# Ledger of designs, part 44: designed miniproteins, single chains, continued (5)

Each design is a single chain, and the fold is of that chain. pLDDT is the mean over its residues in the fold that is shown.

## One batch from the design tools (miniprotein)

Design m17508
Fold by ESMFold2-Fast:
Structure m17508 (fold): chain A 107 residues (1-107)
Amino acid sequence: DPVMERLKALAKDPNAPLVELSRALHTLAREHPEQAAVLIDKLKELGATDEQLRKVAELLRAPSVTSLQAKLFEMMVNDPVTFNKLVEAIENFEEGEPSEEALRLLE
């Protein structure tokens, strides 16, 4: 899946522009919502709290690339722990079947 490969490549590149990561995440959430839910499950597996999971779900529900980028930038500056867990989850998640809990968070 080109979207998944692009997203993982951007997460591994510390010099990747935030707008490109934001665009890839927006495309994932809009075009592959089940895989966006798998990303939430990977965050939970990596020890993300319920607060952190809700924050990432809110990010993925952003209606535009611009709004997602604004939320992602705020997370990077004000909550680097959650931002780093998100990057790690993006690097390490694999396509699969999401949990019902993750699907509910993205509604």
Scores: mean pLDDT 86

Design m17509
Fold by ESMFold2-Fast:
Structure m17509 (fold): chain A 87 residues (1-87)
Amino acid sequence: MLSDEEIEQLIASFRKLYESWKSSLSEEQLNRFLRQFSVHEVRRIKEEKGVESAKRFAEALLKELEEMGVPKEVIEETRKEIEKVLE
């Protein structure tokens, strides 16, 4: 099971990646890549650490997307795709 510290570390790494993507991608490309990457990471954590760890990571990630100012529509589409992975 992932610890809260491990989740915070993963979110910090994601934030650093987001800043890198934001400097090199258009808004449309950034939003698409963000959604695809988020879904991929939740799936990876589910496979490696189990569904409960993946759910905890997904909630922390979605909160971080809101705090970073990602459009609500992009967050909602990302949430729907994550929910499909977690079922």
Scores: mean pLDDT 83

Design m17510
Fold by ESMFold2-Fast:
Structure m17510 (fold): chain A 104 residues (1-104)
Amino acid sequence: MLKELEEELERLVEELREKGYEDWAKALEELYEDALKVYKRSTYGSLEEAYIRNKPLKEVVEERKVKEVEEEEGLEHIRRFLRDVASIPLNMERGIERSIERQS
């Protein structure tokens, strides 16, 4: 999933750049990096080592199983979010083009 998400990002960034939306392409790359940092922080648990050490092994194993399922869903949500953000300038362009055609 992570590799597929990265390939999807590269494709969206390239499409935005080809259409002249380089600032949006850069924003999408930054948004992806920030989203991944937040996602890793939430999904892999707190960076607080002491919190993990105080839990019984049985509870840690059960939490890991739940987190693995949530991890795949979280990556899919990031992918959809990136697609939605990338579509904003493209949808705006289509709206502007139609408005210009009506004035011509």
Scores: mean pLDDT 61

Design m17511
Fold by ESMFold2-Fast:
Structure m17511 (fold): chain A 79 residues (1-79)
Amino acid sequence: SPAAEFVRARLAQIEAEVDRVVALAAEGRLSADEVRAARDSVTRLYDWLIERFPEMAAEVQAARAALDARFDEVLAALA
């Protein structure tokens, strides 16, 4: 469906942004506060996707859980 194509494309864009945040944090180029700010921004995007495309909520929530695990790992490495 067009909605599924849009949501999956958006999730891929979010994943690419998280990959960049992880890489920059590993290089010491992002502080823990900047990583938390990035997490907050991405969380708002997931919330928006669930609100606009409730039929895709399960897939978005699964992606959010995987993303939260990646942010937790990065923040633990910075602590």
Scores: mean pLDDT 88

Design m17512
Fold by ESMFold2-Fast:
Structure m17512 (fold): chain A 111 residues (1-111)
Amino acid sequence: MARVEELRERHAAAPLPREEVEEALRELTREELEEAKKDIPKVIETLKAELPSLEPLSQKTVEAILAGDAEKAAEYAREVARENGFSERSIELAAEIARELAEAVAAYKAA
């Protein structure tokens, strides 16, 4: 999560080439997902804390993840990625990661 924030700060300070941003996001997203699955309670706490500072569509994505609604999380993640001009492959990767994270939250709450 800190690495994703660092990438956002770097892009804001000096616009990076789109290809470089998409490649970095794909690699960071896989690492962050693997790390997040190790401590779902910490993920829930972090996402709740970040909610008020997110753009409305990103808020909906996070709320769907926290609710364990995999299909809604995937749907909103696709919209966020599409609005940011991601490639179709990156849009589907974002959707799959949001779905998987929502499923992990649902499994944790059911345990």
Scores: mean pLDDT 71

Design m17513
Fold by ESMFold2-Fast:
Structure m17513 (fold): chain A 90 residues (1-90)
Amino acid sequence: STEEEQLQKELDTIAEVLNKPEIKTLEDLKKEIERYKKLAEEGNEKAAKILEALESALENIELARLYETDPERYEQLVKEIGEELKKKAK
C-alpha cells in the first residue's frame, strides 16, 4: 500500500543518511534506537545526536501513517511540533 511504500522510503532514507543498511524494518529502527540510547547513556555525544535523529525519524514515520489514516489529527500534531520547534530555534 501507499502507507507501506512511504514507511519503506523513510526507512531507506534513514539507512542511507546513517550508513546503516541493516535498518530495513520498523523493528530494526526500534532496535537501533535502543542501541544508541545505551551508548548515549554511556556518555557518547555522537550517539546522543544519532539517537535524537532516530527518534525524530520514528516520529516522522508515525506522522506519515497518521496522515493516511487520520489526516485531521496529523495536521494538529504537525502544528504542535512546529510551534515547539519555533520555541527551540529561539
Scores: mean pLDDT 72

Design m17514
Fold by ESMFold2-Fast:
Structure m17514 (fold): chain A 57 residues (1-57)
Amino acid sequence: MEEIPAEKITILEKSGDAALGELEGHGKALLMRAASGKTLVKSAGTGKTFVAEGVEV
């Protein structure tokens, strides 16, 4: 799973442990906080999944 820097993620809307965001170069994505403290990021356009650290969801 590819890592994406937090600075390339813009949070648009938050809901509980999930968020809708924008990924630089990838468009809209769903973000979900994992128990490990990392954030799982899934691109809406491609379905590709990333991991990010330092994102507050």
Scores: mean pLDDT 77

Design m17515
Fold by ESMFold2-Fast:
Structure m17515 (fold): chain A 124 residues (1-124)
Amino acid sequence: SLYSEGLRLFDEGNYEEAVELYKQALEEEDLSPLERAQAYEELARALYKLGNYEEAKEYLEKALELYEELKDQIDWETEVERYKTLLKLDPNDGVAWAMLGFALKQLGKDEEAEEAFEKAEELF
C-alpha cells in the first residue's frame, strides 16, 4: 500500500517522499478509520521532521480528532510504550510528545499527560 511504502521511506529518512505517499494514501486508498488516523499521525511526523511545523500541527489535529472517536478501540498502554520508545530515539519529536500526552490522558494519567503536552507545545 502507499501508506506502507510511506512508512518505509520515513524509516529511511526520505521524509519528503513519505509525505507525498501518505497524502496519496489519504486521498486514494480506502483506509479504515484507524488506518486514516495513523496516516494523519505519520504524515504529521514526517512534516515535523522537515520543519513544516504549521502543516504538521494541522494533520496532528486531524489524527487526534479521529483517535478521540476511536479511543475505546485502542490499546493505549501499548501506544504509551511505543511513543516512549520513539522519544528515546528522538526526544525532540513534537508529534510523538503530543501523541504520548493523548495516550496517557486515555489511561487517566493526567499529570504525566500534562507534562507530555507541555513538552509538545515547547517543540511547536
Scores: mean pLDDT 90

Design m17516
Fold by ESMFold2-Fast:
Structure m17516 (fold): chain A 74 residues (1-74)
Amino acid sequence: SLREEAKRLMEEGVRFIKLGRELLAQGKVTKGIGYILRGIGLLYQAVLLAEKANDKKLLEEIKKAAKEAGINLK
C-alpha cells in the first residue's frame, strides 16, 4: 500500500541521514553529505506518498521523524 511504502521510505530516509551525520563526524565529508542527501530524497518521496494516500497522521509522523533527524521538511 502507499502507506506501507511511505513508512518504509521514512525509516530508510532517517537511517541514511543518521549514517551521513556519523560519517561527517568522522571527517568523511563527501560520503556523509551523499547519505544525507539520499535520506532527504527518501523523506520527500515518503511525504508525496502520504499526501497521495491522504493520510494526514502519517504526513505529520514523517515530518516529526525528519525534524528529530535535524531536517525541516517543507
Scores: mean pLDDT 88

Design m17517
Fold by ESMFold2-Fast:
Structure m17517 (fold): chain A 77 residues (1-77)
Amino acid sequence: AKALEERLDELTERVNRISKEGVEKKNGKVLLLSATAGALLMGASVLLKLGDFARAQEAVDRAEKVIKEAEEELKKI
């Protein structure tokens, strides 16, 4: 539970960074990926509060994959 909360915070900071860079570079794909990751992390936060740790973990894992895709897109610019 606590390790998942720490991971959620770390991934939220990464989403904020890629979202800011996406706006500055006017990259629509990066902005869509950051919005998708943000929605997954928001869902994970709600699931954690409801005690659904299994679905929260799944949402966090999916968010991390989307974040990595956005970070790779930023390297191509």
Scores: mean pLDDT 84

Design m17518
Fold by ESMFold2-Fast:
Structure m17518 (fold): chain A 71 residues (1-71)
Amino acid sequence: SAAQEARVAAELALAERELARVPAEDAELRAQLAALLEAAKAAPDAAEAMRHLLEFGVLLAMHQLKQHILG
């Protein structure tokens, strides 16, 4: 639906902004997040795109939590 496509577009824009904020020094995290973002863009439908975007969000959140605990 148009509503699902609009949601995917908004989440993709958010994911791209979050990826841009990841320091270049965190090369492994950047590579994993970039791969998930590209998978979301290449997804055949909104449900698969949202699944990849959920994985992106979880990976980023887990990394931020680890840095907070180990810092």
Scores: mean pLDDT 85

Design m17519
Fold by ESMFold2-Fast:
Structure m17519 (fold): chain A 61 residues (1-61)
Amino acid sequence: SAAIREEAQERLREASKAAGADGKKGIKEDPSKKLQWTYNAAAKIVAAYEEEKRRLAEALS
C-alpha cells in the first residue's frame, strides 16, 4: 500500500505541474492544446485515485 500511495502522489505532482502555467511549450501556444492538457491532467488525477483504490483492493486479496 505504501508503494501504491507513493506512485499516486508522484502522478499527482506531475499532473499538477503539467496543468500549471509554468511556461512549458504547447500549454500556452495553442488554446485547444492548453484546454486538452488541463482536462487530461484532471482525468489523470481521477484515474490515479481510482487505480490506487483498485490496486489496494487487489493487493489485500
Scores: mean pLDDT 63

Design m17520
Fold by ESMFold2-Fast:
Structure m17520 (fold): chain A 64 residues (1-64)
Amino acid sequence: SASEAGRRFGESVAAGKPDPEAARELARELTRLAPGLARAAQSLYDAAKAGDVEAARREADKLG
């Protein structure tokens, strides 16, 4: 679920190690629920894959 994926991703960002798998799950769930979020969801996943903690936090804030 989006809530569970969001929790796991948030925990990984707080630990300084963004989890790309959790970010991918979150991005897919958000896009399914609100297609208008597809761009923001993709940016979140890209930041997580790059290991960019600051970008991942910033993109997560846009979705909260």
Scores: mean pLDDT 78

Design m17521
Fold by ESMFold2-Fast:
Structure m17521 (fold): chain A 60 residues (1-60)
Amino acid sequence: PSLTREQALELGRVLAAGDADGDGVVDPEALARYVLSVLDLDGDGTISDAERAQFGALLA
């Protein structure tokens, strides 16, 4: 399923909080697993192309 506006904003805030050090260091593997965990509404362990594109655009 597609990312909801609230879920996308929550992820943005979590990323900002994870970079609280101002170091710009966030474990990309931990982020990928977190994104999958949050977006895995199917329990399939996959995210759709639309979700990846939308999430990427929001993070860019």
Scores: mean pLDDT 57

Design m17522
Fold by ESMFold2-Fast:
Structure m17522 (fold): chain A 58 residues (1-58)
Amino acid sequence: SEEERRQRRLDALLKLVESWMELGATPEEVRAILDGLAEQMTPEERAELKARFDELLA
């Protein structure tokens, strides 16, 4: 489904973010990239991405 594809893309993006941070990217640098990507997303997708990123940093 479209929702399943959306979730898979978000999961893949968060996994990539985790890998970038392991390679030395700061959370602030990653957040700037995600903010740019979020401008292309729906408000609901932006909120979900932000929540999952905040959880990753916790």
Scores: mean pLDDT 76

Design m17523
Fold by ESMFold2-Fast:
Structure m17523 (fold): chain A 70 residues (1-70)
Amino acid sequence: SDMDILRYFIQYDTDGDGTLDRDEFIAFMQDQFGMSDAQAQQLFNQYDTDGDGTLDFDEFAQMVRDLQAQ
């Protein structure tokens, strides 16, 4: 659910800045989906559409929804 996505985002946003950096994202993907570092890195790069090195909530939520739809 969207509430679960928001809870994960808040949990892994350790800095509270409203974005997930690469390390926070990798930790989420490893913990919740059992992904390798390489797989998590590839997904981060695909969803970091601006190339700014962070994912905002909309980018993160879209990624989680895409994975859950598989």
Scores: mean pLDDT 78

Design m17524
Fold by ESMFold2-Fast:
Structure m17524 (fold): chain A 78 residues (1-78)
Amino acid sequence: SAEELIKEGKKKIEEGKKLLEEGLKLIKEGGDATLATGTALRGIGLIVDGGLLLIKAGELSGDEEAKKLGEEYLKTGI
C-alpha cells in the first residue's frame, strides 16, 4: 500500500542520513578513509531508495507532497 511505502521510504531516508553523517564525521576526524567512504555511500544509497519509494507512494495515492519529497531526496542523494 501507499502508506507502507511512505513508512519504508521515510525509514530508509532516516537510516541513510545517519550513515551519511557518520561517514562524513569519520572523514573529518581522520579515520579509515575506506570505511568512511563506504559508510557515506551506503547512506546515500538508502536516501535514494527511500526517495524512490516516496515517489512510488505519491504516484499510487495521488499524494503530490509525498512525490515531491521523494524527488527532493533523490536529487540530494545524487
Scores: mean pLDDT 82

Design m17525
Fold by ESMFold2-Fast:
Structure m17525 (fold): chain A 82 residues (1-82)
Amino acid sequence: MEEKIKGYEKSKEAREKTRAGLRAAVDSGQATLGMLAVLYATEGDPRARAAVEAHMTPEQRAGVDELRERIKKAEEELEKLK
């Protein structure tokens, strides 16, 4: 149990650091479309969402929306584990 939780916490820390880096890249104007898609999926950033909607096909956007739902469910599952 403890090993699984600790593994997820390390993964969460790595994701948090990645999100911070993605946000910094967006703020500096250096973000790629892929980085914006990940930022939208993880945080729902309005700037990232606007870029994804402007430059992605409906099929690609559906995939990003599915990823966002999966991330939301994963965070809800983390809340339940405490």
Scores: mean pLDDT 70

Design m17526
Fold by ESMFold2-Fast:
Structure m17526 (fold): chain A 87 residues (1-87)
Amino acid sequence: MSFDELLEELGKLMREKTEEFNEAYKNKDAEKAKEILKELKERSSELLEQMRKLATTPEQQVKYLVAEHEFKQLLEEMEKKIKEVEE
């Protein structure tokens, strides 16, 4: 898989898992939300590690850093929402 293909797969994964997470959050299902977060974290971390290894050009390195930053922001938002549901 190429760097660009991994970037597309990561974007698709983040979008699909965000939709699943928002449904669990709407239903106040903290257990389901935690499971989705765990799956997103594990699968996205694997894709990001592969992207990091393939990021050989400056342009790819910048794209990797942007993707990692967006992923971290998404995780923080999801963790905050889980805490709100557990209240």
Scores: mean pLDDT 86

Design m17527
Fold by ESMFold2-Fast:
Structure m17527 (fold): chain A 64 residues (1-64)
Amino acid sequence: SLEEELEKLRKERENMYKKAQSIITEIDKAVDEYIKKHKPSPEEQAKIRKSVEDLKNKILKEVE
């Protein structure tokens, strides 16, 4: 039925959103580890964090 097909699509969208959030968590961990290991300047850290924020926003937009 149409109702069953719509429910399936809703669940698939929810799963994509959850996966996107998991990827974002992994990105945050990777960025923190990179900063810890390489100790970039405060200016470079700000640039890295801005680029990461832009990437996270792009990922979330793809699943909305």
Scores: mean pLDDT 82

Design m17528
Fold by ESMFold2-Fast:
Structure m17528 (fold): chain A 95 residues (1-95)
Amino acid sequence: LAEKAREALEKGDFETAVRYARELLKQGKYDEAAEIAREVAEKGSPEGWVVLARAYLALGKYDEAIEAALKAAQSPDPKVRSQALFIIYLALYKK
């Protein structure tokens, strides 16, 4: 999965890279998911910030989760913003 996500990222297929990063989250491979999600997000995908924030939340890195979610919250997509705000809420509650 991590290799397939990286291949998709190299080809500019951010949708496929995000899909594989979400699969890594499901498998508990949070560090690998965070690495792929960060690269996707830095290349301009707001969904990448959401996946990165979810990975940090799962790792107990609440400050990093809030930081990533705040970047996702700047998205014009209401769905991405809603997911980001919910992650911020969960991270603040767990601190």
Scores: mean pLDDT 83

Design m17529
Fold by ESMFold2-Fast:
Formats: sequence, structure tokens, C-alpha cells
Structure m17529 (fold): chain A 85 residues (1-85)
Amino acid sequence: MKVTVTTQDGTVVELEVGEEVTITSNGSTLHVSVRLADSPIAPPEIVVGITNDGENVVTVTVKAGDYEETVTLQPLETKTLRFPV
């Protein structure tokens, strides 16, 4: 399954499960990772971790399958998004 990350300035990056990428947006560096959370007691989920390792606020839109979320990251903030598989 592909995860699409779109920044507020129009940068688009596609990631597969197990991939990590570094994106520059609005003068900040974003670290994005995609993993599969596979548990014997819970349905599987796609987990997207985003860290804003910069000084400026960044807004990103993350799409996984039929699901889409828009998140705003403050400087040095990490957010984790979970999508059903």
C-alpha cells in the first residue's frame, strides 16, 4: 500500500511500508516513516510517523488508501497517524 504525503507548498512524496524519507518544507526538515503495525490481538494498521525537525510550523496531508488526514506540526513536534489496512 502506498502512503502519499503532500506538504502545504505542494511537494508530494509517495512511500511504501517500511520506507523513510526526509522532506524540506517551509524551511523545516520533516522526517517521515511508514510501518505496518501487525498484532495478533488487533487489526493491522499502517502507522505514519512524522517529525518536524525544524524551526517553522509545517502542515502536511497524508493519504493512505481511502483515508486522508491533514496535520499541523509545530517546531520539534512528532505526530503519529494510524490508518486501517
Scores: mean pLDDT 82

Design m17530
Fold by ESMFold2-Fast:
Structure m17530 (fold): chain A 68 residues (1-68)
Amino acid sequence: MELPKLESLEEIKEELERILAEIAEHDPSMAHWLRGMAERLLAEASFEELKRSTQGLVRWVEEQLAAL
């Protein structure tokens, strides 16, 4: 699987929304919780922190969805 190269804030926001939409189809409660986490990261974290956290979350979520 290819991890996205998150080189802009706009790309990070797009990936987060895409992931949350995928999760919402399987577990709306999980999607709601992760949305809260993503909103905190977008408001408080630096770009580099957002990039690293988002890449980690993308990998983790893709692994979870593959296991469903």
Scores: mean pLDDT 71

Design m17531
Fold by ESMFold2-Fast:
Structure m17531 (fold): chain A 74 residues (1-74)
Amino acid sequence: SSDQLVQQVSDLIQGVVSGTLSLQDVRDWIQQQKQQGLDLSSVLDFAQSGLNSTATQNNPRLRRAWQAVVDALQ
């Protein structure tokens, strides 16, 4: 479901922020979902909201993580 995909991308972003995952792990996951033909519009909307959030404005690692999701979906 779209809610499940949003939860999964949220978990990936937390992994990047904590240093347990790389930006490449995020890109690979998005590419895998695209290969399965899944609608990722909800993930893009969620990532754009994350990128524009106040929390992201003061966290360069979080900004890079959200930007990687947006870039991979455009």
Scores: mean pLDDT 87

Design m17532
Fold by ESMFold2-Fast:
Structure m17532 (fold): chain A 69 residues (1-69)
Amino acid sequence: ADSFVYDAADSRIRLKALKEKGLISDETYQKALVFLGEHEGQRVSFQELQEKLKLSPEEYLALKQALSA
């Protein structure tokens, strides 16, 4: 999927797992929490995430895979 609905409880667990595995940086994790917290319950595109958080290709792929469930 090219978008997902942000749910703070579920998405935060997935984001924390990515950070703990070293798939995203701590800076990216903090930026994601702030940005997505402003969009709780809203549909967010992965393209918007990549542009707003200035994700590396590797971080983008990891986030897309984890949050597209």
Scores: mean pLDDT 77

Design m17533
Fold by ESMFold2-Fast:
Structure m17533 (fold): chain A 96 residues (1-96)
Amino acid sequence: GEEYRKKAIEYAEQALEYAKKGIAALDAGGGSKPSAEYLEKAREYAEQALEYARQADEYARKAYEEGDIEGAMRGSIEAGVAAVAAGSVLGSVKSS
């Protein structure tokens, strides 16, 4: 129903916000080798973004099961974008 659509979008938006915070933490470190403090913050934000993206996908699935295909697609697409961004942040942290 409408509640699952709202929750999917809400969690996807939170996932995108935290993915952006992870990217900003890497940028604040100033180039190719951010300080350990910025790398730790980037990892924490990216891990939180992945958790919100997982919750968004779960609610999108529930919306789809109730016939809200549009809500499911929107939540899943936004969660996917956030997960890719968060994965890139984690990859950068591991490479640093």
Scores: mean pLDDT 78

Design m17534
Fold by ESMFold2-Fast:
Structure m17534 (fold): chain A 73 residues (1-73)
Amino acid sequence: SAAQQAAVEALAAAFERALRAVLAADPETDREHLESIRTVVARYGRTRLGLDEEALAALEARMEEAIDELLAK
């Protein structure tokens, strides 16, 4: 699970950087588009990196929190 935790940290950090870049380029990007990116990242973690249910829940919670914070006015 150290490998699972490292993968969650890496994907969460990459997700936050991508969202900041998207919002810097287009501040009007809506939640639906950011949620689409979240869905792709979660699927990659599950299908390509073999993240277990616990790691996926942690990743999705962190991505959800990042979207909420970045869209706060």
Scores: mean pLDDT 86

Design m17535
Fold by ESMFold2-Fast:
Structure m17535 (fold): chain A 91 residues (1-91)
Amino acid sequence: AEEILAEVDEKLEAGEPLTAEELRAALEAVRALAERRLAEMRAAGAPEEELEEVRRLAEKTLRLLEALLREAERKGELTAEEILEVLRKVQ
């Protein structure tokens, strides 16, 4: 899960395009990481305010990835410029 996010980040840093398949993998990885993090925080007795913050960050990240995935499915791949354009629209 974390490996997929690191691979996506490395490709973006190198200016390589992201495929729809890579974005789907990243979206699934973010969901899995968010669920795991929230479960760990609950088990550790984290306050509800901290849980809500992580949930908001996860929801925002998932919305961004879903928007990127829709564009990648339409175009086949997304360049770094196209990714930035999508991110500007959903923020």
Scores: mean pLDDT 77

Design m17536
Fold by ESMFold2-Fast:
Structure m17536 (fold): chain A 60 residues (1-60)
Amino acid sequence: MEERRQRTIDLAARETEILKAAVDYVVSLKENPEEAEKYRKRMDELNAQLAADQAAWESA
């Protein structure tokens, strides 16, 4: 019973982190384009982790 709720909480937390990274990326594009690459890599990492977690949960 708790597992499905925990999965939803984890997904929401991961999505929130991706949104924060996306905001930082957009801001950096306007103010510090050189730093944008760092935020882009962070977004890619978070998206990859989210996809892996979703795949693992779908397989369970």
Scores: mean pLDDT 75

Design m17537
Fold by ESMFold2-Fast:
Structure m17537 (fold): chain A 75 residues (1-75)
Amino acid sequence: SEEELIEELKRLASTKKPEAIPPLVEAVNNSPSELVRQYALYLLGELSKVPELKEYVEKAKEKLSPEARERFEKL
């Protein structure tokens, strides 16, 4: 379900590990649910505020769709 997927993405993001970033990018780009895409983008934005993850998020930004990248810059 969308709810279960969002909770799993929240759990991954809460680890504050680089390994959380690729699943979030995948969800932003490819999830059929707009709610899941928006939430994954929000979590990616939160991780960009973690100093140790800044470089990883910046690199991941290159893999975002043009639409997702524009939304990310407005967070």
Scores: mean pLDDT 84

Design m17538
Fold by ESMFold2-Fast:
Structure m17538 (fold): chain A 76 residues (1-76)
Amino acid sequence: GTFTLVLKNYTESAKEFLETLERAGLITYEEVGDDTIVATVKDTPLALFALQQAEQDGIITYEKVGDDTIVATSVK
């Protein structure tokens, strides 16, 4: 399956993180305006682990707002 990630107020660090996941084939994304990215994320243990590590590293914070939607904000 897949879920949608909406990343608001993204920083260069958060963008580099998402580019790494896209290169790994775990996500596809598009930039919407100057500060928002919308990504489609594969529902895999590796993708979930990567998001948890980004939160632990202080790159993003995120919350699940629906069964298939996560909203995140850049911190660093």
Scores: mean pLDDT 80

Design m17539
Fold by ESMFold2-Fast:
Structure m17539 (fold): chain A 66 residues (1-66)
Amino acid sequence: SVVDLLPEEYKEGGRKAVEEMKEIAKNENLSEEELRKRFYDILLEYAVPPKFHEALIDEVLKEYGK
């Protein structure tokens, strides 16, 4: 998991962000572009470094067939 690659101080926030992203991907019928925009906002809210945003987003989108 990409979360395991985050610096220790960001792992808790990264896990919470991914959990919220998965819930949105599962429950909302949004396009990939709309999900990516929502996911960037979530990752910023949880203070995940921008360097990891694309990899985390791609991991979640692949799991939910987007």
Scores: mean pLDDT 84

Design m17540
Fold by ESMFold2-Fast:
Structure m17540 (fold): chain A 89 residues (1-89)
Amino acid sequence: MAAAYKVTADVSGFSREEALEIMRRAAQAALAVPGVLGVEGTIDFEAGKITLHVVADSEESARKAAEAAAQALRDGGATNVKIEPAPVP
């Protein structure tokens, strides 16, 4: 059964270029997980927030991809990294 997760992180101390680069790395980390169908990323530069939506063909793949994205965000210096279940689009 397909599954989706939302990953959010605080990047309020980041420049525009730094925030875009950390989001790109997190999306790449998620996409490297087998079974991932897609990743969508959004940055609210005024609020200093990144949101990633991860969709995969199974709950296990979606969870692994969300965890991989969250770890990449933490490794890049983002704070308040949170993973939440999301509806499949």
Scores: mean pLDDT 85

Design m17541
Fold by ESMFold2-Fast:
Structure m17541 (fold): chain A 100 residues (1-100)
Amino acid sequence: SLLDEVIKLLEEIAEKAKDNPELVKMAQRGIELAREARSLDPLEREVYAALLEIMGTVAIKYAKTPLEKALGYAFHAAARALSGDEETAREDIEKAKKYL
């Protein structure tokens, strides 16, 4: 599924961020939120999507490295995948990959 692609992308970001414990922790939190949201009702998934959207926006705004920007776009991809906006989610995945 598209959400599985985003989770794999977040796992790749965590692996590449191994020298930055805070970035690893943020990526892992994104993975946990995405996995939890998968089992929830559509309305509850929208709440998780909103949280991931905020996290992604903050990560992009304060990014100092390409990898931090990749994390932000990956969070946006997760948010949009959970809300059913598959087209925008795929665009965000491609944006994140450009910073890896």
Scores: mean pLDDT 89

Design m17542
Fold by ESMFold2-Fast:
Structure m17542 (fold): chain A 101 residues (1-101)
Amino acid sequence: SMEIEKAREILEELKADPVAKPFHNLETDPEKLAKIENPISLSIIENKIDSGEIKTLEEFEELFNTMIDNVLKVNSEDSQEYLDALILRAKFKELLAKVKA
C-alpha cells in the first residue's frame, strides 16, 4: 500500500540519523527490560513492515510511540537516552506530518 511505503521512507530517514543508533536494536539491560511490557526497536518495526504484520501509517505510528514511551519510562529525565528519545520523537512527528500533508 502507499501508506506502508511512506512508513518505510520515514523509517529509513530515522535510521540514517545518528540519534537513532541506540534504538536500532532492543534494550539489553535486564533491569530496564523488566519494566517494559512490549519491547520494540527500529529493527522490529522494519521486520513487521517487511512481513506485512503492519499495513498502515497508524500501526507504524503506534509501534514507534510504544518504543519511545518504553525509553522514557526506563531512563531518568536527565539522561542522554531520554534526551535522544525526545529528539527522535520530534523528528518522527516532522516526517509523519510531511507524508500526511
Scores: mean pLDDT 87

